Designed miniproteins, single chains, continued (3). Designs and how they scored, part 59

Each design is a single chain, and the fold is of that chain. pLDDT is the mean over its residues in the fold that is shown.

## One batch from the design tools (miniprotein)

Design m10160
Fold by ESMFold2-Fast:
Structure m10160 (fold): chain A 67 residues (1-67)
Amino acid sequence: MKPLGLLSPEELLKVAEEDERRARELRKEAEEIRAAGGSPSRVAALETAADILLISAEINRELAEEK
């Protein structure tokens, strides 16, 4: 089994909140780069990383509810 039992529901929610915060920061950075006429590939990479973090946050929230 994954060591999910080592994390409290509060800790799982904290991880989800940190991932959501990082995702928002990455989206903001992507928009700033886009506005500055920067690299489209860098913008796409930041947007993809943000999406992955949001998926991770959703999984951690679901795990917190199931505990």
Scores: mean pLDDT 79

Design m10161
Fold by ESMFold2-Fast:
Structure m10161 (fold): chain A 73 residues (1-73)
Amino acid sequence: MEKQLEAEILISLGRMYIALGKHYASKGDIEAAKESYEKAIKLFEEAEKLGEGELKEEARELKKEAEELLKEL
């Protein structure tokens, strides 16, 4: 249970950093956007290691999304 809760928290934090990165990118603050997406990728990597089942898959997909957003900067 503890590892699943930790994975959920990490996913939530990663999603916040994705939103923050998109906000910075929309303002043209590419450096802040890059840092936000890199933080999100790290959080989703940790969530994928801790999570199982649906949480693991969610973390994996969100990591891919963050990596694509970073490449588009």
Scores: mean pLDDT 86

Design m10162
Fold by ESMFold2-Fast:
Parts: sequence; structure tokens; C-alpha cells
Structure m10162 (fold): chain A 71 residues (1-71)
Amino acid sequence: MSEEFEREVRRAVADIQLAVARVTGSTVSLEDLAKKTGLPLEEVQALADEWIAEGLLRRGAKPGEYVGVRR
């Protein structure tokens, strides 16, 4: 139970960080996000891919980097 709850919290934190990047137009490194949240890189990548599919993030200059879409 506690381990599953911790995973849900970590996913929520990652999602919030991606939302902040989208709003601010900032670059997010998925490797850094995975390290900060304790999530596997593949899971953080899947979350970022959802935001890209919605047109809210775009791929950055480096592999694993994403940038918020600027208005």
C-alpha cells in the first residue's frame, strides 16, 4: 500500500513539473525529473509523451529534454 501510494505521489510530482515547464516555456530534463521523483526514466518519458500528444510540450535540443510551448 505505502509503496503504491509513493508511486502515485511521484507521478503527481512529475506531472506538476511538466505542467510548470509548459506554462513557463522552460526546458525539462527527463533524466533530472526521474532522479528528483524516483520514477523510472521510462515512466517519466511516458508522461512527457502524453503532454507532447496534447501539444503542450515539444522536444528540446537534446534527447530527453522537453520545452513548454510558448505563446
Scores: mean pLDDT 76

Design m10163
Fold by ESMFold2-Fast:
Structure m10163 (fold): chain A 58 residues (1-58)
Amino acid sequence: MSDEEALEEGKRRLEELKRQGASNEELENAGVRTVAENSLSEEAAKELGEYVRKLLEE
């Protein structure tokens, strides 16, 4: 999976978790896990981290 595809999938999963009422901790853990499991680049990891932060700002 490319960084772009992994980012899109990660963001989609984070949005779904948020809709299901996932806690802030669960969203952060899901983001970290996505970075690790998909070996995302530093740039892609930063983008995903910012997206998680955005979702935490309800």
Scores: mean pLDDT 77

Design m10164
Fold by ESMFold2-Fast:
Formats: C-alpha cells, structure tokens, sequence
Structure m10164 (fold): chain A 75 residues (1-75)
C-alpha cells in the first residue's frame, strides 16, 4: 500500500541518519500495514542489526531478541 511504502521510506531516511530506533519504529508500522512487504522486512532486520551493533547497551539485548523472533517468523 502507499501508506506502507511511505512508512518504509521514512524508516530508510531515519536509518541513513543513524537513527536506528526511529528506523525500527517506521519499518514496524510498514509491516503492520503490509506483513508481506519484503523491503520493509529487510529494512527492519538491517535496523535491528545496526541497533545491536551501534545502539546503547540497554537496547542491544531487546533488539537481539526482536531480531531473533523476526528471523524465526521468516523461517
């Protein structure tokens, strides 16, 4: 949908700025609107990986758990 595409675009912009938490939020909204949206799912995985690598320690464990859950859903 156009709305899901708009949220994915905002997620990409946030990711490019290094705002990985905001990127996660927008990609989650895109997937909530269109669960089959592969581009948004790939963006969300990339955002979680970036948050695990570069985010604050407190957020890393949560991001890892969410990434593992998302990857299991795709398997």
Amino acid sequence: SAEAEAYAAKGREAFERGDFETAVAYYEKALALDPSYEEARRGLIAAYRALIRFGPEEKRAEARAKLEALEAEMA
Scores: mean pLDDT 84

Design m10165
Fold by ESMFold2-Fast:
Structure m10165 (fold): chain A 65 residues (1-65)
Amino acid sequence: KEEILEQVREELKKQGLSEEQIEEVLKMLEDESVSDEELRKYLESLGLPESLIEIILEVKEILKK
């Protein structure tokens, strides 16, 4: 769990996101009340590439189980 979240954090940092933006994404990943649509919308608002958005959504699915 922590290892997967750390990989996401490092990738978001490489994309030029602020620490606050990274923490929000990680919070949304672990928050079961946040829908995949809400997370996708937030990631799109940050200008992330579609390939990375898909990977982050897969991580959310893994964490939900």
Scores: mean pLDDT 80

Design m10166
Fold by ESMFold2-Fast:
Structure m10166 (fold): chain A 80 residues (1-80)
Amino acid sequence: MTPEQRRVLLEIEARAALYRILSYTFKKAGDEELAKIYDEYADRYEKLANDIRSGKITDVEQARKELEEIDKEFKEKMKK
């Protein structure tokens, strides 16, 4: 894995970890809807991280584009 691939991977893993923490936090606060959304997107970031680790995604630009797409979908999902 290249240094640039490692940097993108760490960024994606950080997002997955943050979203899991937020899911847990909202679940404890009684907001099951928000908890579910954060958990769903944590799964998506984890899948992207796994695709990079397994070598399914080797192109850094593709990885960044997919990360941006997940971020965009989350933003759209959170609109009310």
Scores: mean pLDDT 86

Design m10167
Fold by ESMFold2-Fast:
Structure m10167 (fold): chain A 71 residues (1-71)
Amino acid sequence: DPLVEYFKKNTKLPLSVIKAIVRAVPQERLDKIPEELVDKAAEYVNSLKDLVEQARALAHFLLTGELPPPP
């Protein structure tokens, strides 16, 4: 899965957490993710200090195709 591999390489999130989030997101949402925002999403996730906040930010991005609001 290219998204799982990308976020594993470019975020602090554990592979198991990334896989769980990607599997929870409907495929129709994953297909609509803007590639131009993927790098910014990874940078935003990495800016967060808490693993739970990082996971929520990734889930929000994958569900909406938009960067999550600041905490």
Scores: mean pLDDT 78

Design m10168
Fold by ESMFold2-Fast:
Formats: C-alpha cells, structure tokens, sequence
Structure m10168 (fold): chain A 78 residues (1-78)
C-alpha cells in the first residue's frame, strides 16, 4: 500500500538522518540488486528467460520503487 511505503520512507529518513536524495539512491541500489539476484537465481536454475512469476515480482518491485521515487522527489521540492 502506498501509505505504508511513505511511512517506512519517513521513518528511515528520521531514524538514520538520511536526506531524500540519499535515500532515493539507496532504494535505487536495492532495486538494481534485487533484479540482479532474481536474474542470477534464474540462471542457476538453468532458465533461459525469467518465469512469469519472476517477471511479476520484478514488475511489483519496479512499481514500488516508482512510488518511493515520486514521494522522495516531492520531499526534495519542499
């Protein structure tokens, strides 16, 4: 849920003293690491392409990252 994502983002910034820009970079790196992990696991399983379930997981991760990114960009403009 978008509200829960915003709450988590706010708590992380408060807890660790991170700026919106720093947290945006951290989430970008986590997103990239998650994609690399899923792709590596598919290769280890001998898959020539990502399963529909793996593709869906990456799409959900990308959508959640876009929510985080938009919220952090709004915070940067304040």
Amino acid sequence: MEEKIKEIVDRLMERFGLTPEQLKKLFEEIRDAFRAMVEALAKLAGETELSPEDQRALEIADKNYEIVKKYLEEKEKE
Scores: mean pLDDT 76

Design m10169
Fold by ESMFold2-Fast:
Structure m10169 (fold): chain A 100 residues (1-100)
Amino acid sequence: MAERRKKLEEEFQRIEKEVLSIMTYEEIWASLTDEQRGLILIVSAVSNIPERTLLLLVALVKLGYPDSYIETLLEYIREKFGEDAAKVAESLIKDYKKLL
């Protein structure tokens, strides 16, 4: 349904605005290790998910946001970039938590 996609886009924009009120994309990137940065670049390249979308996902984990926010962003990724991209993003979250 086009309505579900529109709602997910609106939820994404709301989450992005909330996170960016706490730290910028540049600050999120600077807060990462070289290994974490490398992982984001690889995932972006293979999934076609924008680096900023992956940084937002990582920031939600780092800032201790509820799992519902992470799930919403993963649903947005699934709707916009497809199921395989969503699975890669889910793996990124697991790998990021392991490297933290």
Scores: mean pLDDT 81

Design m10170
Fold by ESMFold2-Fast:
Structure m10170 (fold): chain A 60 residues (1-60)
Amino acid sequence: SEIEKIEKELKELTKKGEEAAKKYEETGDEKDRKKVLELAKEVEKVLEKLNDLILKKIKE
């Protein structure tokens, strides 16, 4: 289902986000900070997509 696909995507993004955050914690590098922010924005977009699908299913 579309919801299961989004859940899998969120799980993968969360994993990448944790890895990026740990790397930034170790390095303090601006490049690693930007990577964390980019991944956080991607998670936010996927959550908006999930919310839209949930609302669509309730309305159907």
Scores: mean pLDDT 81

Design m10171
Fold by ESMFold2-Fast:
Structure m10171 (fold): chain A 58 residues (1-58)
Amino acid sequence: MRLARAVAPVPKTSDDELALRPGELVEVLEEVSDEYWRVRSLVTGEEGLVPKQYLEFL
């Protein structure tokens, strides 16, 4: 699987987005656009969209 981590707190501003804590590990599922990844939290199992600038690809 493709892993990334949050480098900063990620707010949930819409129903399609996922809130993340700094350092939270996610599985990258899909590149939805040039700005957003669909990810799954490895902590909560929740899925949603996260802006790419908040993620470091591992």
Scores: mean pLDDT 81

Design m10172
Fold by ESMFold2-Fast:
Structure m10172 (fold): chain A 97 residues (1-97)
Amino acid sequence: MKEAVELLKKGIEAAENGDAETAKRYFLEAVRKLIEEGASEEDLAMFEIALATLYVAAKNQGREDIAAALKEALDVSFKARQAPTREEAIELIEKEL
């Protein structure tokens, strides 16, 4: 869990610096780390709520590139949660990295 939180912080810092590609990578790495660490469905849902909150903030600030990166990370997280196995969930995320 600590490693996933640190990756989320790095993603936020990249987003604040206007680097949408780096932000997306860190957000996806955070999701992958949560799944690898055996995060519950509830933990993943809470993480998705945090990303959705950041997405709304980016949209309200007119930061369309950052909003797009957050939306892509959210979409991948939703697909990973629906994967039948943990291995398939990780593979889905790695395809987008």
Scores: mean pLDDT 79

Design m10173
Fold by ESMFold2-Fast:
Structure m10173 (fold): chain A 75 residues (1-75)
Amino acid sequence: AEELRERARELYREAARKAEEGLRSKDPEEAERLFEEAIRLAAEALRLLAEAYEAAGKPEEAALVRETLERILAE
């Protein structure tokens, strides 16, 4: 459970870094690619976080994380 949360945090930090790179990019194609990568990494982080909550016996928290994931992927 703890290990999954730490892995999720690392992936989320990578996603944030890619999003920042996209915001600083002067090339629209590069920015789009970086934002797509950021969304992918954030989605993976949320998947791991939901698994961590399920493993910890917190299905309500896991459901909220999955709702957030669905919203991100629907963008």
Scores: mean pLDDT 78

Design m10174
Fold by ESMFold2-Fast:
Structure m10174 (fold): chain A 72 residues (1-72)
Amino acid sequence: LIREAGRYMQKAISAANKGDLEKAKEYGEKAVELLSKVSKEAAEYARKATEAALKGDLDEASRYLQKAGEAA
């Protein structure tokens, strides 16, 4: 689950970097859903990472993604 959620977060960030915001949101939401089953804290960080990626703040997105992994 954690590894699968991480894979979806990487896909979300990659999609956002390419300008595919719809796909980025879809992958980010999937990662949050998977993480919510193991850690509420990790899911909250993944949600913040997705929001940052959608805003184009990839540095902030990477920071929250790291925190999500640490919390999971």
Scores: mean pLDDT 78

Design m10175
Fold by ESMFold2-Fast:
Structure m10175 (fold): chain A 67 residues (1-67)
Amino acid sequence: KLLEELEKRAAEGDVQAYVDLAVAYSIKGEFDKAIEYAKKALELDPNNQRAKAVLKTIENMKKIKEK
């Protein structure tokens, strides 16, 4: 139910909720979905350092997992 609560908060414009969704989906191995949420956070707050760091980390994890 944590993901449902985060999705609700994100819909209300909570940038932190978008970042938390990106982290949650990256832990599940859903890197493309995680990247989408991190990008949405940056659309709302382009200077958000946490969103930038999370996006960079997820993109690197996806590259490493590529065969």
Scores: mean pLDDT 81

Design m10176
Fold by ESMFold2-Fast:
Structure m10176 (fold): chain A 120 residues (1-120)
Amino acid sequence: AAEIARLLAENRTGLLVDSLDEARALHRLGLRLGEQVFAVSEAGSSEILPVTVEQIKALHSRVILAFRTDEAGRRAAEAARRALADLPTAVLELPEGMGPVEFLREHPAEFLEQLRRLLA
């Protein structure tokens, strides 16, 4: 987690996840909520809050989207891309049925390697 936080900071890159619960869990693993990690939704809505968009644009030159590969995750990714249209976005591909927290816990080396490729 520390190396992921460092890579995001050095590359002025935010990580956007589909839910506040995922973002809070990543915060407990060492990624700073509201600085490095942001959530699309607090209440199950697929729409990103304007204040979150403003925070991301103020702190970062690009955003990596780490969303579940299901219908809800796809809707959240589309909403995020629309809201962040002025900012480059890239997708961190999660294994089917797996969220970003589970991917980082179970496959930390693969998570880090995907992140490095997206940041190159």
Scores: mean pLDDT 78

Design m10178
Fold by ESMFold2-Fast:
Structure m10178 (fold): chain A 58 residues (1-58)
Amino acid sequence: SKEDIEFEILLLKMMRDGDLFIAERSKDKNPELAQKNLERAKELEKRIEELEKKLQQL
């Protein structure tokens, strides 16, 4: 349903924000960890965009 997709988007945004937070905190002391979290955040953002497009078609 539309509400289920909206809730999934919310959860994915929370996960993305968490990954971005870890990346920022890690960038100086552990750049490899920072990069991995940035890459995961980008994958989450792509999934969010796909779900948002589905909402627009409903």
Scores: mean pLDDT 88

Design m10179
Fold by ESMFold2-Fast:
Structure m10179 (fold): chain A 105 residues (1-105)
Amino acid sequence: MQKKLEEAKKLYEKGLEAYRQGNYDKAVEYFEKAKKLFESIDPNSEELARTLMFLAFAYSDQGDYDRAVAYAERALAIAEATGDDILTSLARMNLSILLLAKKNA
């Protein structure tokens, strides 16, 4: 499990770098891979919730608002399951932003 967690974290960091550079296709690719590894380790982790939040924004930046909202809803559910109030508040804010983006698209 430790090697899987290290691989997932590296993929997440590569996703963040791609997202920062505006390469949303690469960001989605890395975050989807990180998501699968984090899911296999713990389906209700802070790392999974964060990965899903960035997937939501990357899909939104690609114009896929339906997928963006779906990932944001999953991120919120997992954040609530972690009991982390800060993460949960961030997930709720992100979902609200994406729901407004979808409505105005």
Scores: mean pLDDT 88

Design m10180
Fold by ESMFold2-Fast:
Structure m10180 (fold): chain A 82 residues (1-82)
Amino acid sequence: SLREALEKLREAIEAAKAGDIEKAKEYAREAMKALEGAEDKTAANRAQALILVAQVALDRGDIEEALRQLEAARRIVEEALR
């Protein structure tokens, strides 16, 4: 669901801000899974693309880029829920 994806994205952002790359990756993966069952496929697909870029950034240790992408994904999901 979009709501579950939003919760996981918020957790991923908090973990990334704390420098916990492994936890941020875990929550990003959970957000991705939550988006697979979402009825708003356009919002889900857009958010999934941004999360994929964030995961690549986390793999490189680029926390700044990961945060930008995760926050962009969060905004898309929040807008779809309004």
Scores: mean pLDDT 87

Design m10181
Fold by ESMFold2-Fast:
Structure m10181 (fold): chain A 72 residues (1-72)
Amino acid sequence: EKKKEEEEQFEKALKIAEGMAKKLLEEAKKNPSLQPKMAEGLRKGAEDAKKAGFEKTAEVLEKAAKEIEELA
């Protein structure tokens, strides 16, 4: 019963994480000096998400961190 609602919430959380990652990527392009710190923050977020069982969310955050690192 609740498991179905939890899965829908996980999908919504994934979309929110993707939106935030997109905004951070745009800010990183705008301010190169912040790129290393933003990438580190996203990688930490990915590790926390993975530990909590949000594997898809962790993948999105890790991908965003890698893209920011490639900008630097």
Scores: mean pLDDT 76

Design m10182
Fold by ESMFold2-Fast:
Structure m10182 (fold): chain A 76 residues (1-76)
Amino acid sequence: TTVVVKLTLTVSPDTTDAEIDAQVAAAAERLRAAGVAPEQVDAVAAALRALLTGLAAEAKALGKTVVREVHLHLDV
């Protein structure tokens, strides 16, 4: 069965690693609640952390808040 989860990721030039970790943790909890397997949740969490780190670098370069919508299509 395919689960579709819509996430809104927000980073500013001042976003901290702790705030990135909090967004990743919130996304991981939504995936667990949706019945996604633990190994798949961990893989997606790692990918989201990398994405948020890149977005934080972009926000700093632009001097602006960056908002990204992510649609996850996962088999459960």
Scores: mean pLDDT 84

Design m10183
Fold by ESMFold2-Fast:
Structure m10183 (fold): chain A 84 residues (1-84)
Amino acid sequence: METVTLRRAHTPAELLLSVAAGEGIDLARQGKKEEADKAIVDFLRKNADLVRAVSPELADQIAAALESAGLTNAAKEVRRLKEA
């Protein structure tokens, strides 16, 4: 889901994680919440380094956005990877 104008100064990790989370939220809005939640969890597990590379503030913001969209497992996975 594209909710913001692209900024040229984002780190690759921040951009990739934000795009993936946005696409999952968009899929959930289309009624495919379980599919979106599973896809984002699988993405996060394969790309755990991206979650660790972003700021704690951004990771918390992304997790909150995922929870608001009903992607509760994906939100928990973001927090788990940041705390571990």
Scores: mean pLDDT 75

Design m10184
Fold by ESMFold2-Fast:
Structure m10184 (fold): chain A 79 residues (1-79)
Amino acid sequence: SAPLSEEELEKRLRELIEEAKKKLSEELGREVTYEELLKLIREAKEKAEKEGTLTPSMEKYFELIEKKIEELIKEEKEK
């Protein structure tokens, strides 16, 4: 099993971000913002670093998620 292509990875990151936002919004009974989601991702990365479980590939994956959420935040704030 090979890792996903960059194009497929970005598409899946978008899908995961939207699904996570929707699911958290449903669970909390309120709309979760991309900024809240970004905070949770950053906290998860920091926790993994402190626990020594953060591999280089996981670190890159967190970076990609963070960048994508930041892009989505900018898009919403510019509109």
Scores: mean pLDDT 77

Design m10185
Fold by ESMFold2-Fast:
Structure m10185 (fold): chain A 65 residues (1-65)
Amino acid sequence: MDEQLELDILLSMVRMIAGVGIVAKDLEGTEEMLEKFIAKAPEKFKEALREEAERAIARVRAILA
């Protein structure tokens, strides 16, 4: 698989986890699930996934506030 395609899929999964968190109204559970997801991700993508997760968590906080 192309590395860019692999990263795009993982970034989409981060956004999906955040979307579920918004629907569930569960900020803490969303943060925990994203942390576990990133911990299991390939090392080379962890930085990009953390950046996306930070943006996603900020969006969840804004929506749930």
Scores: mean pLDDT 83

Design m10186
Fold by ESMFold2-Fast:
Structure m10186 (fold): chain A 82 residues (1-82)
Amino acid sequence: VSLVIFPKELFKSEEAYEKFQEGNKAYVAGDYERAIKLFEEAIKIDPELDIAYRNLASVLRDLGKEEEAKKYIEKATEIAKK
């Protein structure tokens, strides 16, 4: 169980952590549509998950959606400053 250490700093909800981990698995498997949906669900549960915004941006860049990726990187940077 990694809830106490890693998720405590980055996640306010175990559900957000689970969605984020599933998104990472989908991204590694090359299922970009599933990865995007799962990262968006994680962000919906915890809107201050800067790492979920960064990973979503990485998927979007791999799909050639650079302008959308930039918006998520900017949002992640703003969250990390707080």
Scores: mean pLDDT 76

Design m10187
Fold by ESMFold2-Fast:
Structure m10187 (fold): chain A 62 residues (1-62)
Amino acid sequence: ERERLLEAYESARRIVADLLAQGKTPEEALKEAERHLVEEFGLDPATARLIARSALRDVLAA
C-alpha cells in the first residue's frame, strides 16, 4: 500500500543516513537498508532493493 511504501522509504533513508554518518560504506548502508525493509516491512527483495537504492541516492545527493 502507498502509505506503507512511503514509511519504508523514510525508514531506509534514516538507516542509510545514520550508517553513513557512522563511517560505513554506501554498500554496507544499502545492504542494511535492504535487510531492514525485507524483515520489518515484509517487502519482497526486489522492491526492497529498489527503495533502498532510491534512499541511498537521495541521501548522497543531499
Scores: mean pLDDT 83

Design m10188
Fold by ESMFold2-Fast:
Structure m10188 (fold): chain A 69 residues (1-69)
Amino acid sequence: MEKEAEELYKKAEEKRKLGEELVQQARAYMKKGDAEKAFEAINKAMEAYSEAGQLKEKADKLKAELEAK
């Protein structure tokens, strides 16, 4: 159970880091004038951040339930 929460936190951090990389890529594409690739990178970043948030909430809830009893 502790291990499950740790795995969820790890996956959440990986998704958050992926989102940051995708935002940097989008900025680079915008500087080069490639709006289409920039837009695709932003969409992927938003998905990664959303998944990271959901994973963190699940991990927080699991950890809280374990600590409560």
Scores: mean pLDDT 82

Design m10189
Fold by ESMFold2-Fast:
Structure m10189 (fold): chain A 75 residues (1-75)
Amino acid sequence: SEEEIEAATEGMKLAAEAINEVDKIMKQRPLSLEEAIKLAEEIVDKLADEHGLSPEARDFARALAIALVKIELES
């Protein structure tokens, strides 16, 4: 449970950072849903490596970032 809470917390922070980066890029040029999802995944992987996060936090961040991108672009 403690490990789950830690992974979720770290994953949420990483997803927020990734979405902020995707949003900055989208302000410079339009992205398709597929392009935005791919970019979010790439940014999550890069940030997870930079921060030395667990696989669980990375997986959670990736899933959350994809969900947020879909919500934003399909709204």
Scores: mean pLDDT 83

Design m10190
Fold by ESMFold2-Fast:
Structure m10190 (fold): chain A 60 residues (1-60)
Amino acid sequence: MYTFTVTAPSEEAARRAARLVNERYPDTRAEAVGNKVIVTSEGSLSTAIAAALDAIGEGL
């Protein structure tokens, strides 16, 4: 299990990011806690990192 945490600019952004991760990354679980997004992958740290950064950046 690999966990990566990123900070979103707002609680709303964190919630959207967590939802996006859960929809697009099937082996990854994301939770929004305040303005933080906690991303957990059972298989790979790089997958958790990629999912978290993609979701927080969204259109970047």
Scores: mean pLDDT 75

Design m10191
Fold by ESMFold2-Fast:
Structure m10191 (fold): chain A 59 residues (1-59)
Amino acid sequence: MEEEKREEILNIVKEAKKLGATKEQQDRMLAELPTRAREAGLSDEEVEKVVAEAKKILS
């Protein structure tokens, strides 16, 4: 349920990195991620986890 939604969002982040997203694009993506995750139906706690994982992927 939430785990699957989280993986879908993180896959988008992972794809952006593989496609050579710039630092500016990565920063915008991280800023938008909480809103996108919440719209996808994740709880606030799950949103925080998604953001933390996305930051690790983009590092």
Scores: mean pLDDT 77

Design m10192
Fold by ESMFold2-Fast:
Structure m10192 (fold): chain A 75 residues (1-75)
Amino acid sequence: KKVEEFRKLVEQAIKIAEKTDNPKLIEALADSLVAHALRLGIDPETAVKILTEAAEKSKNPKVQEALRRAAERLQ
């Protein structure tokens, strides 16, 4: 349940981030995903996996890097 909610939040954040080249907005979206993972009580290993998979699928290098940094913050 909560894992699916988190996956949906990650997908929505990536769609927004990929439409923008604003590094501050990309960083803010990544930070919000870390906060959502903690708030939803997602297992850190699961959250890291979801964020890492999302980074690999992203077409924007800035989004990829921000998501990888977010995953590191949950470890």
Scores: mean pLDDT 81

Design m10193
Fold by ESMFold2-Fast:
Structure m10193 (fold): chain A 63 residues (1-63)
Amino acid sequence: LSLEERREAVRHALEILEKGGTGHDAAKEMGLSPEQLIQAVLDLLRRGEISEEEAAKILESIL
């Protein structure tokens, strides 16, 4: 995934979680594997583009 695709994946996942969905739901809607979404979250966390709280919300909903 490109950096912009990773940013959109994480934004979409957070939006789905707010609506009561899971990271699995977000990955499926975007045509991504759960592992691709996990890698996007970890990359953005490493870059400081998302908080540890946001990362934890997505990862807990997948794992």
Scores: mean pLDDT 84

Design m10194
Fold by ESMFold2-Fast:
Structure m10194 (fold): chain A 70 residues (1-70)
Amino acid sequence: VTDEQIEEAAARLSEAFGLDKQRVYDALREIVREHPNASAYELAGLLSKRLGVDLDLVAAALLLGEAGIV
């Protein structure tokens, strides 16, 4: 996973869920680093917990996949 893919995912997630892009980027970067073999759905759940928000995990996983994060 590249920094450009994380930036793209953060942009899509922040737009879709009304979140701060920088906070999503920082959280997602750390989660991907800590869990390099996690599925998009698992990453969505971890991101939801890290941000302290109740995300639509299926929608979040789809956006992560569209950004090339798997």
Scores: mean pLDDT 84

Design m10195
Fold by ESMFold2-Fast:
Structure m10195 (fold): chain A 58 residues (1-58)
Amino acid sequence: MIPEVDGDDLPTILRKLAELTSDPRARELLLEAARAYEAGDYERAERLLVEAQELMLP
């Protein structure tokens, strides 16, 4: 994206967070949440985010 004005939108943040997580299932859930959010399925995105947060432990 040339303008980069909205580079830190929620789906982009979720993908960046997925790259930082050590848990492969949490990574998958974060990527699914990003896709659900982009598709306008905010309820599904919220559920996936909650599950990912529960798995993002040291």
Scores: mean pLDDT 72

Design m10196
Fold by ESMFold2-Fast:
Structure m10196 (fold): chain A 85 residues (1-85)
Amino acid sequence: MVEEGERLIKSAHQQIEVVIERAKELGDEEALERAKRLREQVKKAEEEFRKNKDDQDKMVEALRRIVEIGSEASRLQRELALKER
């Protein structure tokens, strides 16, 4: 669980940073705002995951949020990739 959670957190952060950079290049203010909100959400979920290692329900809730955030970042990344080329 911990190793998988760390991997999901890292993946979500990486996807969000790529989206932020591309949104800035395209001048897509709405996409940039969305990506920044996802960054705040993944930081909060990471904090909850790390502080609740002895609370299985809290860890599962945090992991679920991280997965949902990652999915949103992936969708936004795909949208921006199609706009760029």
Scores: mean pLDDT 79

Design m10197
Fold by ESMFold2-Fast:
Structure m10197 (fold): chain A 78 residues (1-78)
Amino acid sequence: GMSVEEKVEKYIKLAEEYVKKGKEALAAGDAAKGTGYIIRAIGELIEAALLAEKNKDEELLEKVIAASKKLGLGIGKL
């Protein structure tokens, strides 16, 4: 099955894809669709962070926090 690292990377990639789709929708004037994608992106990063924390993997958690900062979502400030 997928490793913890592979699962975390999959969540991060989904978050990146959702942020891209969200920004594209917002630029096209679809605020509801754009906001929906951004919320989904945040959800994927939360799942990644929880998985890293559950496995006590500090390096994976730092990777999730770095991804959240790069995407402008800031989940490490809760």
Scores: mean pLDDT 85

